Designed miniproteins, single chains, continued (2). Designs and how they scored, part 16

Each design is a single chain, and the fold is of that chain. pLDDT is the mean over its residues in the fold that is shown.

## One batch from the design tools (miniprotein)

Design m4557
Fold by ESMFold2-Fast:
Structure m4557 (fold): chain A 68 residues (1-68)
Amino acid sequence: DEVPALVAALSDPDPAVRAAAASALGRIGTEEARRLGTEALRKATSDPDPAVRALAGLALRDLGVPVP
């Protein structure tokens, strides 16, 4: 299961890795991705990188979670 690894990747020092992880979590769209990824994705909506913020917001929408 890749969900825990993708949640960990949201804390990666490389913004390209964080953006890819956010996108992948939204695309997976499972209950596990929502349960394990929601808090990290909400934090990522405040990321200093604008692409990470945008993709985290889209992932939360795709997972059915309100954007903070």
Scores: mean pLDDT 80

Design m4558
Fold by ESMFold2-Fast:
Structure m4558 (fold): chain A 86 residues (1-86)
Amino acid sequence: DKDVLEALGLIYLAIGKLNEKRGDFEGAAESYEKAIELFEQADPNSPLVAEAYENLAKVYEKLGQKDKATEWRKKAEDIRARYEAA
């Protein structure tokens, strides 16, 4: 169900962050893409989707893929704009 999908997404998000710390940006991108797929299936408007998009954008920037980084960053901003808090 959605809770299981979200929990699996959080595991892949954590793996992505570990890969970034190791300097494995290709592995980080792959893990974040899996996290995004799971989070989107659970709730496409979740703040977790925005977090994963932002992390993926940062990784693409480090890989020299500036256009992809800009696209994912914009997607994260679009989701976050839906959660205006103060």
Scores: mean pLDDT 84

Design m4559
Fold by ESMFold2-Fast:
Structure m4559 (fold): chain A 66 residues (1-66)
Amino acid sequence: MEEKKELVEEAAYRTYKDLVLAGWSKEDAKRFARNAARIVGKQLGLSEEDTEEAAERGIKKAEEDL
């Protein structure tokens, strides 16, 4: 369970960070990061709640690293 959440978090983290560093707006980067997280979460059979929680955690970590 935790490993699956970590994969969703990583997908959101990487997507957000890469897009912001490439010059995309934070708003667009968050939209794409959340979408990437939803795709991964669905493939892994995670709930919508767990997927959204992991996605927001990934985005927050990426914001702290920028």
Scores: mean pLDDT 83

Design m4561
Fold by ESMFold2-Fast:
Structure m4561 (fold): chain A 70 residues (1-70)
Amino acid sequence: GAGPDPAELEEQLARLREQLRALGVSEEAIAGLVEAARLYESDPELARKLLEAAERELEAVYAERKAAAE
C-alpha cells in the first residue's frame, strides 16, 4: 500500500473520539485528531504534530481532572 494505512488509523480514531466525547473533551481537540487522519497521506509530519498535540491535551485534561477530583 501507499503511505500509512487509513483504515487502521480510522479505527483508532473512532475509539479515541468515543472516549473523548464521553470525557467531554472540546470539539477542537477532536477535530484535530480527525484532521491528523486526513493529513496523514498528504503531510505526515503535520499529522504527527497534530496527533502529539491532541495526545498531550488529553493527558493534561485527564491529569487535571484527576487532581481536581482529589
Scores: mean pLDDT 69

Design m4562
Fold by ESMFold2-Fast:
Formats: structure tokens, sequence, C-alpha cells
Structure m4562 (fold): chain A 96 residues (1-96)
């Protein structure tokens, strides 16, 4: 999308980053769902990358995020593959 992100997408992304920094998986998942609901493909892509980057080294948190929102799986799989993290890849596959 070549359109500027909506205010709703920007606010949801900000909440996602704050939740991920706090280790609040539930709040992060809710913010990710809000981002997906906006339909802003660019904002969704950045959100998926943020989730994957934050949780790739925490297989239990990654699995919890996917069980709450399957949308979390894409960024986690991408980061697990990019970093060669087999534990994260296995956690994503197990939670799906």
Amino acid sequence: SMVKPSEEALEAHKRLLEALRAGDVEAAVEALKELVATGDEVAITFAELAVGTALVDDPEAAAEAIRRAPEAAQGLLAMARATGNEAARAAVEEAL
C-alpha cells in the first residue's frame, strides 16, 4: 500500500511495541489483532516483524501468542528461519 498508515494503525502499532517491551503477550496479541483489522498491509507487515523479533528467543511466549492469535505465526516463522532458531520454529509448528 502506498497510502499513509491510518491513525488507528499507528496507535495500535505503538501499543504493540510497548506491550512487547513489557513482556505482556496478551496486550501484544490484542494490538496485533487491531492492526490486522485495519487492513493496512504495511502496518501489518511491520507488526508481524516486531512480534517475531521480540518473541523468537522465547518459545513459550511465542506459543502463547499463536494460541491467542494465529496471525502471530507469520512473523515468528520468518524470524526463526532468518536467525536459524530451531526451538522457535518448533514452538510455532507445535502451537499451530
Scores: mean pLDDT 77

Design m4563
Fold by ESMFold2-Fast:
Structure m4563 (fold): chain A 71 residues (1-71)
Amino acid sequence: APSTEQQKAAVSAARAFLEVALEHGYTEDEANRIAGEAAKAVLDAGITDPEKGRELGRQVAEERIAEKKAA
């Protein structure tokens, strides 16, 4: 199971993603679904620092927004 510190980093990433996605016109359902991908990316990377998790969450959000605009 993920450590408590990894879980904190994952939650930080999901929250950062949700904030950015909602600002860019994602629905709550879409934002919540994809926020799980940001959390997973943090867990897969072994990130334990909430600040680094938050930063990765923002990066994932920006990448998804760019992909949606390019499609």
Scores: mean pLDDT 77

Design m4564
Fold by ESMFold2-Fast:
Structure m4564 (fold): chain A 65 residues (1-65)
Amino acid sequence: SAADALLEARRRYAELLPVAPPEALPHLAAAQAHLDAAGRAPDEETMRAHAEAALAHLDRAEALL
């Protein structure tokens, strides 16, 4: 569900933030922007799109660990 994707993205963001190297910070900033947008989303489809975009940015951040 969109809610499950959002919860997973929030969990991964919280786990990556304290261990992220400086080069990962732009990806975390992009993920945070999408998480904020997902929280303000008018519908489930928009929430899912932003949650999935956040997850993609988190994948990029994690690759830099």
Scores: mean pLDDT 88

Design m4565
Fold by ESMFold2-Fast:
Structure m4565 (fold): chain A 83 residues (1-83)
Amino acid sequence: SAKEEAKKKLEEIAKEAFKHLNPVQQILLKALVQDIKKAMDAGKEATKKAREILEALAEFQDPYTKELLKEMVAVLDAYIAAE
């Protein structure tokens, strides 16, 4: 399904990012991905809210984290559009 493909893409983004992150950042990213997946399971409205929060947070992050969050936003946008 579009939801399962989006979850897989989020996990792949996180796995690749782990190579560039310290242990604390890895824990935070893992928690963030789990919260996003939980929002996706709660429904489209929750997913849209998670997407808006990620987009807003990205504007206040360092360049690497900003691009990482933007990649996650793009995955959620594609999922929302596919349904």
Scores: mean pLDDT 82

Design m4566
Fold by ESMFold2-Fast:
Structure m4566 (fold): chain A 77 residues (1-77)
Amino acid sequence: SDEEARKLIEQAKEYLEKGKKAFEQGDYDKAIEYYKKAIEYASQAIEKATDPKLREEAAAIAKEAVDGLKEAIKKKK
């Protein structure tokens, strides 16, 4: 269901950007929350996608969100 995957990718992108914005503002709790949502939506998109290009896009978003999550957690101490 590539149509479902595209919608999930858009949600993942939205939450990834919200996570980055929260991180830049020093709101690490919000950054963690948003990065987790980005990972969740990106992972669902990978499962739903039959197009390898959509899977690659979702995987890239997931990786960026995971990296952001790790950095936000470190900032929380």
Scores: mean pLDDT 89

Design m4567
Fold by ESMFold2-Fast:
Structure m4567 (fold): chain A 59 residues (1-59)
Amino acid sequence: SPLEELIEKVREGELTPEELRERLEELGVSPAHIDLVLDAYESGPESAAQVLEILAEEA
């Protein structure tokens, strides 16, 4: 799944916030959810990955 690949990339912590936003937009994630993921990413890569996993399970 493209989302699973992105979650692994997010865990690596090598994406810039701009790159992460672009990838989430390409996957059709809502702007509100993108903001939640980016806010979590400022706290750390694992926090953002956990938010993405929750969003994937709620879909």
Scores: mean pLDDT 81

Design m4569
Fold by ESMFold2-Fast:
Structure m4569 (fold): chain A 66 residues (1-66)
Amino acid sequence: MKLYRLTATKDFTARSPTELSLKKGEVLLVTDVEFLDEDWVRFTLVDTGETWTVPADAVEIEEVES
């Protein structure tokens, strides 16, 4: 399973139950990263197994394989 480090580049407030609120500088370990379009990315939080979406421009995503 590919693991990714998701870093919030700005604050984001969720507007729907499928969206995750982010604080600038927040770092999350995620998997199953999919870019739905230019505006949205979907991922699964490793800690909870829950699937969330956030704006693609609000995050930086890097693959973590070590």
Scores: mean pLDDT 82

Design m4570
Fold by ESMFold2-Fast:
Structure m4570 (fold): chain A 68 residues (1-68)
Amino acid sequence: MIEEAKKLAEEGERLGVLGVITGDKELLERAIELYEKAKELAEKAGDKEFVERIERGIKSARELLKKI
């Protein structure tokens, strides 16, 4: 569970960075989707610290999406 959450969050972070660099809204939207799935898995695993980190990632990606 937690390993899957980490992989999804890592992929979301990669797509988020690429979306910012390329100005690609679809990459940022995909990053948000991956973060949301990672958050769900982290919540099921009981990792509150990781959930909070993912929530910050989602908030940042949503804010960046508005600026592109």
Scores: mean pLDDT 80

Design m4571
Fold by ESMFold2-Fast:
Structure m4571 (fold): chain A 57 residues (1-57)
Amino acid sequence: SAEAEAYAAAGREALRAGDLATAVEHYQRALTIDPAHEEARRNFARLTGSDTAEVLR
């Protein structure tokens, strides 16, 4: 999961820069490598509504 952690770190950097679209892309990449990555899952869900969208739709 070193690769997943690298993408999660890139997502954090994008969020700090205010680039939400880039953050989403990096967190999505982290989740394709490690679907159990808690930080990536939480932030991806928050930014896109993906984790809660299936419950609300």
Scores: mean pLDDT 75

Design m4572
Fold by ESMFold2-Fast:
Structure m4572 (fold): chain A 69 residues (1-69)
Amino acid sequence: AVEDVLRGSALGVAGKWEEAAEAYRRAIEKDPNYADAWGGLAYALRQLGKEAEAAEAWAKAAALAPNPF
C-alpha cells in the first residue's frame, strides 16, 4: 500500500535498492494493481542491474496505467 511505496522511495533515496525493491514487492502483495508500486520496483531493479526483471515490472506498471506516471 502507500506506506510500502513511501518506504521504497525513501530506501531508494538512501541507495538501498535491494530493500527498496522488497518494500515495493510488499506494496504489490497488498494491491497487485498498484501501478506506482510496479514502477518503483522496476526502477529499483534497474539500479541493481536486473534489467530483464525491471522491464517486466515496468510493462506491468504501463498496463495498469496506460499513461506515464
Scores: mean pLDDT 78

Design m4573
Fold by ESMFold2-Fast:
Structure m4573 (fold): chain A 69 residues (1-69)
Amino acid sequence: SAAREAFERGRALAAEGRYEDAVPEYQRAIALDPRFAEALRNLGDALEALGYTTQAARAHAAADAVEAA
């Protein structure tokens, strides 16, 4: 799926330490599949690595909410 492809691009960029480039790929995955809990968690992890603590907390909370539903 397009969501999975965007997620895999994000993971590849994050593996290279390219978190600024990984974030928009994870955001694209979530825009295509708002219930993509793994993409929400990885977005939170990438944002945390960049120091965007408040945005990271929101992404992690969104992942928890999706998994609880």
Scores: mean pLDDT 90

Design m4574
Fold by ESMFold2-Fast:
Parts: sequence; structure tokens; C-alpha cells
Structure m4574 (fold): chain A 87 residues (1-87)
Amino acid sequence: AATEAELEALGRASSPVGYSLALAVADMSRASPEATRRGVEALVRWASKQTPADQAVAAEALEIAARGRPENREAFLAGAEALRALL
């Protein structure tokens, strides 16, 4: 899918940490809404401890994922906004 291709491209252009963050977001895109919400909350907590560059990659990955699955969109966007607020 286009969303998965964008996440892979973002990850490949990033650090190893950024690549791992993009892959984690791609995995969450296939999860149930409840699992996605919990996964995004965990990702935001972890990503907030990383570099600003890696936080930006995580936020962009969540924004990309929000376009792929309407049922998970609110959780992904909330996570992206939380990370953007730290930048």
C-alpha cells in the first residue's frame, strides 16, 4: 500500500532508531483500534526520550499512518501532535 511504502522510505532515510520507529508504526497500522491506541501511547513515551530528529521521524510516521486507516486516525494524530509539541 502507498502508506506502507511511505513509511519504509521515511525509515530508510532516517537513523537506525528512526527506521525502527517507522517499522513500529507500520505494524500498528494493521492492529485493532484498541491495540493501536496502546501502541501509540507506548511509542510516544519512548520516542520522547530520543533525539529531536528521531522524534520528528516518529511524528511523521504517525501522520503517514493516519492516512491509511480511518478507524485508527485519531490515535495516530494524537500521538503525532504530542511529539510535535516537544519539538
Scores: mean pLDDT 75

Design m4575
Fold by ESMFold2-Fast:
Structure m4575 (fold): chain A 71 residues (1-71)
Amino acid sequence: SLAEAKARSLRARADRLYEQAVNAIKEGKIDAAKTYIEGLRFLAEQARKMGLDDVAAEIESRIKELEKLLE
C-alpha cells in the first residue's frame, strides 16, 4: 500500500541519518551530529503528519539515544 511504502521510505532515511550521526559522534564531529539529529527530528514530524505514529516514536527513541551520547 501507499502507507507501507511511505513507512519504508521514512525508516530507510532515518536509518541512514542515525548511522551518519553515530559515526559523526565517534569522530568527534559534534556539529555534524547535531545536523543529522535535526534531520531525524524533521522525519519524525513528517511521520506524525502522515499518521505513522509508530514510525515517529521509533525515530524519536533514536534521537534520545543520540542525545545521551552527546551528554
Scores: mean pLDDT 89

Design m4576
Fold by ESMFold2-Fast:
Structure m4576 (fold): chain A 76 residues (1-76)
Amino acid sequence: MEKAVAITAVYIMAVALDIEGDRELAELLRRVAEAVEQIEDEEEAVELARRAIEAGAARDAERLEELLREAEELAA
């Protein structure tokens, strides 16, 4: 999966959760997508995006917070 496609998929998940009323999870997914966009390594970015989609589908806010921290560290 290309980085741009993976990031787009995270944003689509965020929109779906927002429509379902999970606004906090939707906002967290948007923040993860933004952090992933700043990761230079495309493979690491795609893997984080895939894990974020899985966590979003599971409604796992704690996992999304962990993934956000990982993405911010990789973006530095």
Scores: mean pLDDT 83

Design m4577
Fold by ESMFold2-Fast:
Structure m4577 (fold): chain A 100 residues (1-100)
Amino acid sequence: SVSTTLNVADGQTVTLTVTHTSGTGTFVGVLRDENGNTMALVLNVKAGETKSASFDAAGRAGTYTAEVIPISGSGTVKVTLTARDAAGNVVASASATGTF
């Protein structure tokens, strides 16, 4: 799998972004908290698409993990986690690229 991890402070918004840069089929992105709970999903990311989902980490500071799972096909993917403060400013980000 292709994954990245980001430490998030209380009250920040975590955004999972998945770009299926090339290839075939469809991919799914999953945002998990440090206990493995699913906090957000992006579904049906096809070749050439970028999809995002966000989670408000109010009362839930910790380490968040984004993972990309291929449902069908193969290709190149980029996953990004971005943390934003209450004013909407990007305060932290992490990304990974890979192929299936």
Scores: mean pLDDT 83

Design m4578
Fold by ESMFold2-Fast:
Structure m4578 (fold): chain A 78 residues (1-78)
Amino acid sequence: AEELIKKGEEYEKKGDYEKAAEYYEKAGEEYEKQGKLVEAAEAYEKAGEQYEKLGDLEKALEYEVKAGLLLIQYGLDK
């Protein structure tokens, strides 16, 4: 998962926002499988930021909602 975040950061730095979003999405999925809901939410938030840079506001909103739902789920465990 951390390796996928680093790949996303590498592509983001190069201005390849499409590939950066793909790697951040994969990192989020991997963190979800590990039960790391906060890290998954952070990864999906990063993916949403890349879609905002691409002008894909629909996908940006989708990932913002996904991140928010994961944080709510984490909070409900209290």
Scores: mean pLDDT 81

Design m4579
Fold by ESMFold2-Fast:
Structure m4579 (fold): chain A 65 residues (1-65)
Amino acid sequence: MEESFRRMAEAVARIAGDSPEARRLVLEAVDAFFAGDYKRGYELMEEAARLAGNEKLAEFYRKRL
């Protein structure tokens, strides 16, 4: 679980980059994952990656839906 938090922090930094909206979506996705709503979490991560211009990462999360 602690390793998941570290990985999440790195993902927030890399996915969100300079986009405050992408960062907000990643944080909402993390909340969804901890609530057990993996579908919503992956949807939010896909949208965040898309806003940050990371199409490869968006596709990764889309495949998890």
Scores: mean pLDDT 72

Design m4580
Fold by ESMFold2-Fast:
Structure m4580 (fold): chain A 84 residues (1-84)
Amino acid sequence: SRRELAQEAIREFAEAMEHAKRGDYDAAVQHMERGLELARKAGAPDETIEALERGVQHARRGDGEAAVEAFSEAITLLAQWLAE
């Protein structure tokens, strides 16, 4: 279901944030890409997808702080969308 896919995406992003905080950007990017794919399959709004894409870009550059900030924003948007 949409909710199940989005909740799985949130779990992937939470895992990605923990890896990014540790400087493990390869693992962070893998989890972020999985979460982004799940969010797209769930039909998440364009604003949410854009925030997630910014997080992936920051993680690929090794900018863990900016990646965590972008993904925190995306998780909040995704959770608010699910509450609708």
Scores: mean pLDDT 80

Design m4581
Fold by ESMFold2-Fast:
Structure m4581 (fold): chain A 84 residues (1-84)
Amino acid sequence: MEKELLLQAMETTFRMVEAYLAGGTPEDREKAVRVLEQLAEFLSKFSGAEPLRQKAIEAAEALRKSVEEAKKKLEELKKLVKSL
């Protein structure tokens, strides 16, 4: 049950972040950062999700500085999710 909720939250977050990044504006980038920060907060409620939470935080911080670096962190996060 928890794994399914976690996977749904991750898929929704990835779709939202990708949609905002496709918009290409500074406002869209800020919305993508907020979505990743909200994911990290959500993951804090799940036992054993600490590696996913840390990677979500890293992706949010990277996105404040570089879209390219953030995309790399997001791909690392996707790989961690696939390993669940």
Scores: mean pLDDT 80

Design m4582
Fold by ESMFold2-Fast:
Structure m4582 (fold): chain A 106 residues (1-106)
Amino acid sequence: SVEEDIQAEVDRLRAEMEKVIAEAEKRGLSPEEIVQRLVQVVARHLDDVLDRYSPEEAIRFADRVYEEALKLAEEHPLIDVELFKQRLDAVREHYRRLAERKAAEA
């Protein structure tokens, strides 16, 4: 079901983000590099969801993904939350444009 698929995707996103954070801690990555990698993870998940779901379902999915990503970032002191939020705004804009294009295809 869509609800089960959304939860599974959120779980995958969280696991991938936690893996990036663990790698960053081990390697002493800069705040900018950590944020860049986390934003790329979020963007990949959103792009994949837009390909598999309707624009309306994808938007609902995006809300959960953004919420979970920000919550995880706030849990970890290595993450520059303000920079992460700034970069997520760009991802949100890109995602909105992709959703609009998909809606036009219908």
Scores: mean pLDDT 78

Design m4583
Fold by ESMFold2-Fast:
Structure m4583 (fold): chain A 96 residues (1-96)
Amino acid sequence: SKVAEDAAELARWVMELDGETDPVRIELASVAAKAAAEAGLTLGQIFNAMEVGRRAADAPLDEARRLVDEWARKYGLSPEQVAELRAALEAAHAAR
């Protein structure tokens, strides 16, 4: 849990250093990084998860759902983690 929380904070910090101001991109990159860390993925895979989150923020909702589901399946995320990612995705897109 602490590693997952630290990964989410790291993701937000990295996005701020890159000059990112879109709250949807920041949120989805952060949630994806948290899920990757919770799944025990490497630092490189966590950065890849952040990119999936950014792409999901920019994609139409149907495409975003597909991107998240494909990534989660590839790395064997639990149904609970997939549900949390989907909930964050729906909430973030609704806020646009």
Scores: mean pLDDT 84

Design m4584
Fold by ESMFold2-Fast:
Structure m4584 (fold): chain A 55 residues (1-55)
Amino acid sequence: SEALEELDKLAQEALKRGKNPGYIEKLTNTIRKMIESGNVKPKDAIEAFKNLLGL
């Protein structure tokens, strides 16, 4: 999935910017599950991830 690939790239970027690794891991797992379940539009899940990490 393109959205899952983008999520992984954004998580790596957040790590490079010195964001908390544990927070990134938990948030990434939550957003990944939301995308995989189809409960939310992938683009909206990605936007939420970026906003929460200040990306």
Scores: mean pLDDT 84

Design m4585
Fold by ESMFold2-Fast:
Structure m4585 (fold): chain A 64 residues (1-64)
Amino acid sequence: MLSKEEVIKEIKELIEKLKASGDPSLETIARVFEHELEEAVKNNDYEALYKILESLKKIVEELG
């Protein structure tokens, strides 16, 4: 299992990939996940961080 710091790093990397896509819909999704990440970090909610990571991985997988 990844450490909290590694989970946060991977989430940030996936968010940056969505932002770099140039697709306005994916940029909107990236902004929503940025907000959720900020809240999860603020609340020290590791379960929320893991759920964010899983959701982002599924989205990136669907993009190819």
Scores: mean pLDDT 82

Design m4586
Fold by ESMFold2-Fast:
Structure m4586 (fold): chain A 65 residues (1-65)
Amino acid sequence: TTREVAARIAGIGIGIEEGIPVKVEVEGDTVHAYLEVKDREKAERAARKMKEYMERLGMKFEVHY
């Protein structure tokens, strides 16, 4: 769906912006982001931005470190 594509692009884009490797998987209405934590503050900032974006799309968000 268009919403799923938007979620994947946003998750990857935020990861690139914060310099964090990210894998994004979508299962139904839930977006899963897998972040490589080299810098905890950057990872937490990326996760927060992703959560806000996904909630705006009406999707649930789960972050995995």
Scores: mean pLDDT 82

Design m4587
Fold by ESMFold2-Fast:
Structure m4587 (fold): chain A 58 residues (1-58)
Amino acid sequence: ADLDKLAEASRIAAELLRQGVTDVDEIAKRLTEEAGVDPELARSIATVVARAKTLTPE
């Protein structure tokens, strides 16, 4: 269990959303490159995070 990688990936995804990056593919690529998580997992995290932003109409 790479909990440290998952925590880092989640932190990076949140940071990217704060910066205005909402593209799932860009977020997933950053997570794979910076946190070292598997591409499939990175894409899943990116999808969940980006979808949460879309579902909350702030």
Scores: mean pLDDT 74

Design m4588
Fold by ESMFold2-Fast:
Structure m4588 (fold): chain A 62 residues (1-62)
Amino acid sequence: DPELEKAAAELEAHMQGLGDAYKSHYPDAVVELKRIGPTNFRLTIKDEEREVVLEADARDLL
């Protein structure tokens, strides 16, 4: 599905941008973006004070 492939690519780029933005403010944070399914991504951000896990599916954006 071309629309789903486009949505998945846009979601991945958006989540990567969020991780990069966080890392720029908190350079000691560990930021990891994982593809956990064909359209599913997980962004994990961990620093000394907190751990944040964000999961998203490109199918939910259609």
Scores: mean pLDDT 82

Design m4589
Fold by ESMFold2-Fast:
Structure m4589 (fold): chain A 68 residues (1-68)
Amino acid sequence: SNLEEAAKLAEEALETKDHEEMARLLAEAFGLLGYSDEEVEAILKILLSLSEEERREIAERLAKIAKE
């Protein structure tokens, strides 16, 4: 399901040490959750403007709440 794939991308984001890769994986996960391509681009820009700690918090929450 898209929820399971989104959670997997969020888990992958938590394992990376590359700021850009983490942001891209999280933005892709939001796309799988039903955000449009335009919204995903906006989310990517927001994620890149956040701190590493804030991005990790988002990834942890997304990995947890995207599952059934």
Scores: mean pLDDT 81

Design m4591
Fold by ESMFold2-Fast:
Structure m4591 (fold): chain A 72 residues (1-72)
Amino acid sequence: SETREKILKAIAKILKAIGDILDLKKELEKVKKDKSLSEEEKEKKIKELEAKIKEAEAELEAAKAELDAIPK
């Protein structure tokens, strides 16, 4: 069934996006606690990671919308 395959693909995208968000949030926490980085280096890396988290969260919402749009 094509519908089943679309559902499974959407679920796989959701799970991947959740994993990516968790990994990025873990790296963000690591950067915040890293005493070897200058304040300027921390701010730059935090901004870059926050931007990536925002993108990954948008991909998660898009994947959820794809799942919701599949006809039952």
Scores: mean pLDDT 86

Design m4592
Fold by ESMFold2-Fast:
Structure m4592 (fold): chain A 85 residues (1-85)
Amino acid sequence: SLWEESKRAVSERAREIAEEYEKKEELTPEQLTALLIEAALAREAGDLEGAARLLEIAARYEKKRGDEESAERLLELARRLREEA
């Protein structure tokens, strides 16, 4: 179905973004926002592991910019998603 195909596409895109962004030294604010949007889409599609991976990457960049509180919240959400996966 179109919905199943869309979920698969979102999951594949989440994996590709994770692989690319894990290699980056820095992210722009726009790239960080895009990463969080893709994490939300992956979560909605049922790819909890993919969503968690993207949130973990986002948390690393938030910590690097000094936002430890946001980083901790993102890591906590990622942990919950992995436990449910």
Scores: mean pLDDT 84

Design m4593
Fold by ESMFold2-Fast:
Structure m4593 (fold): chain A 88 residues (1-88)
Amino acid sequence: SGKLNEVLLKVLEKAKEEVEAKKPAGEIARTVQEVLVKESESLPPKERAEARREINQALTPVSKLVQEKRYDEALKLLDEKIEEVRSR
């Protein structure tokens, strides 16, 4: 749905801002979780679960790259996912 994709984009774009600021992985995870909870509140339970699964799947490799201080590669993965969601 359009609302699900809007929530995904807001969360991914916030993750991108945090990675660009070179924040620690734990701080990025906390901020992303806060935005995901807030933005997904208006979604039906099924779409809320789908948003959580998709964000977790996208951010797991990003978190690993951030822990390794590979910020440029983390940004590339985020940009690829943002473009994928925008194409829906």
Scores: mean pLDDT 85

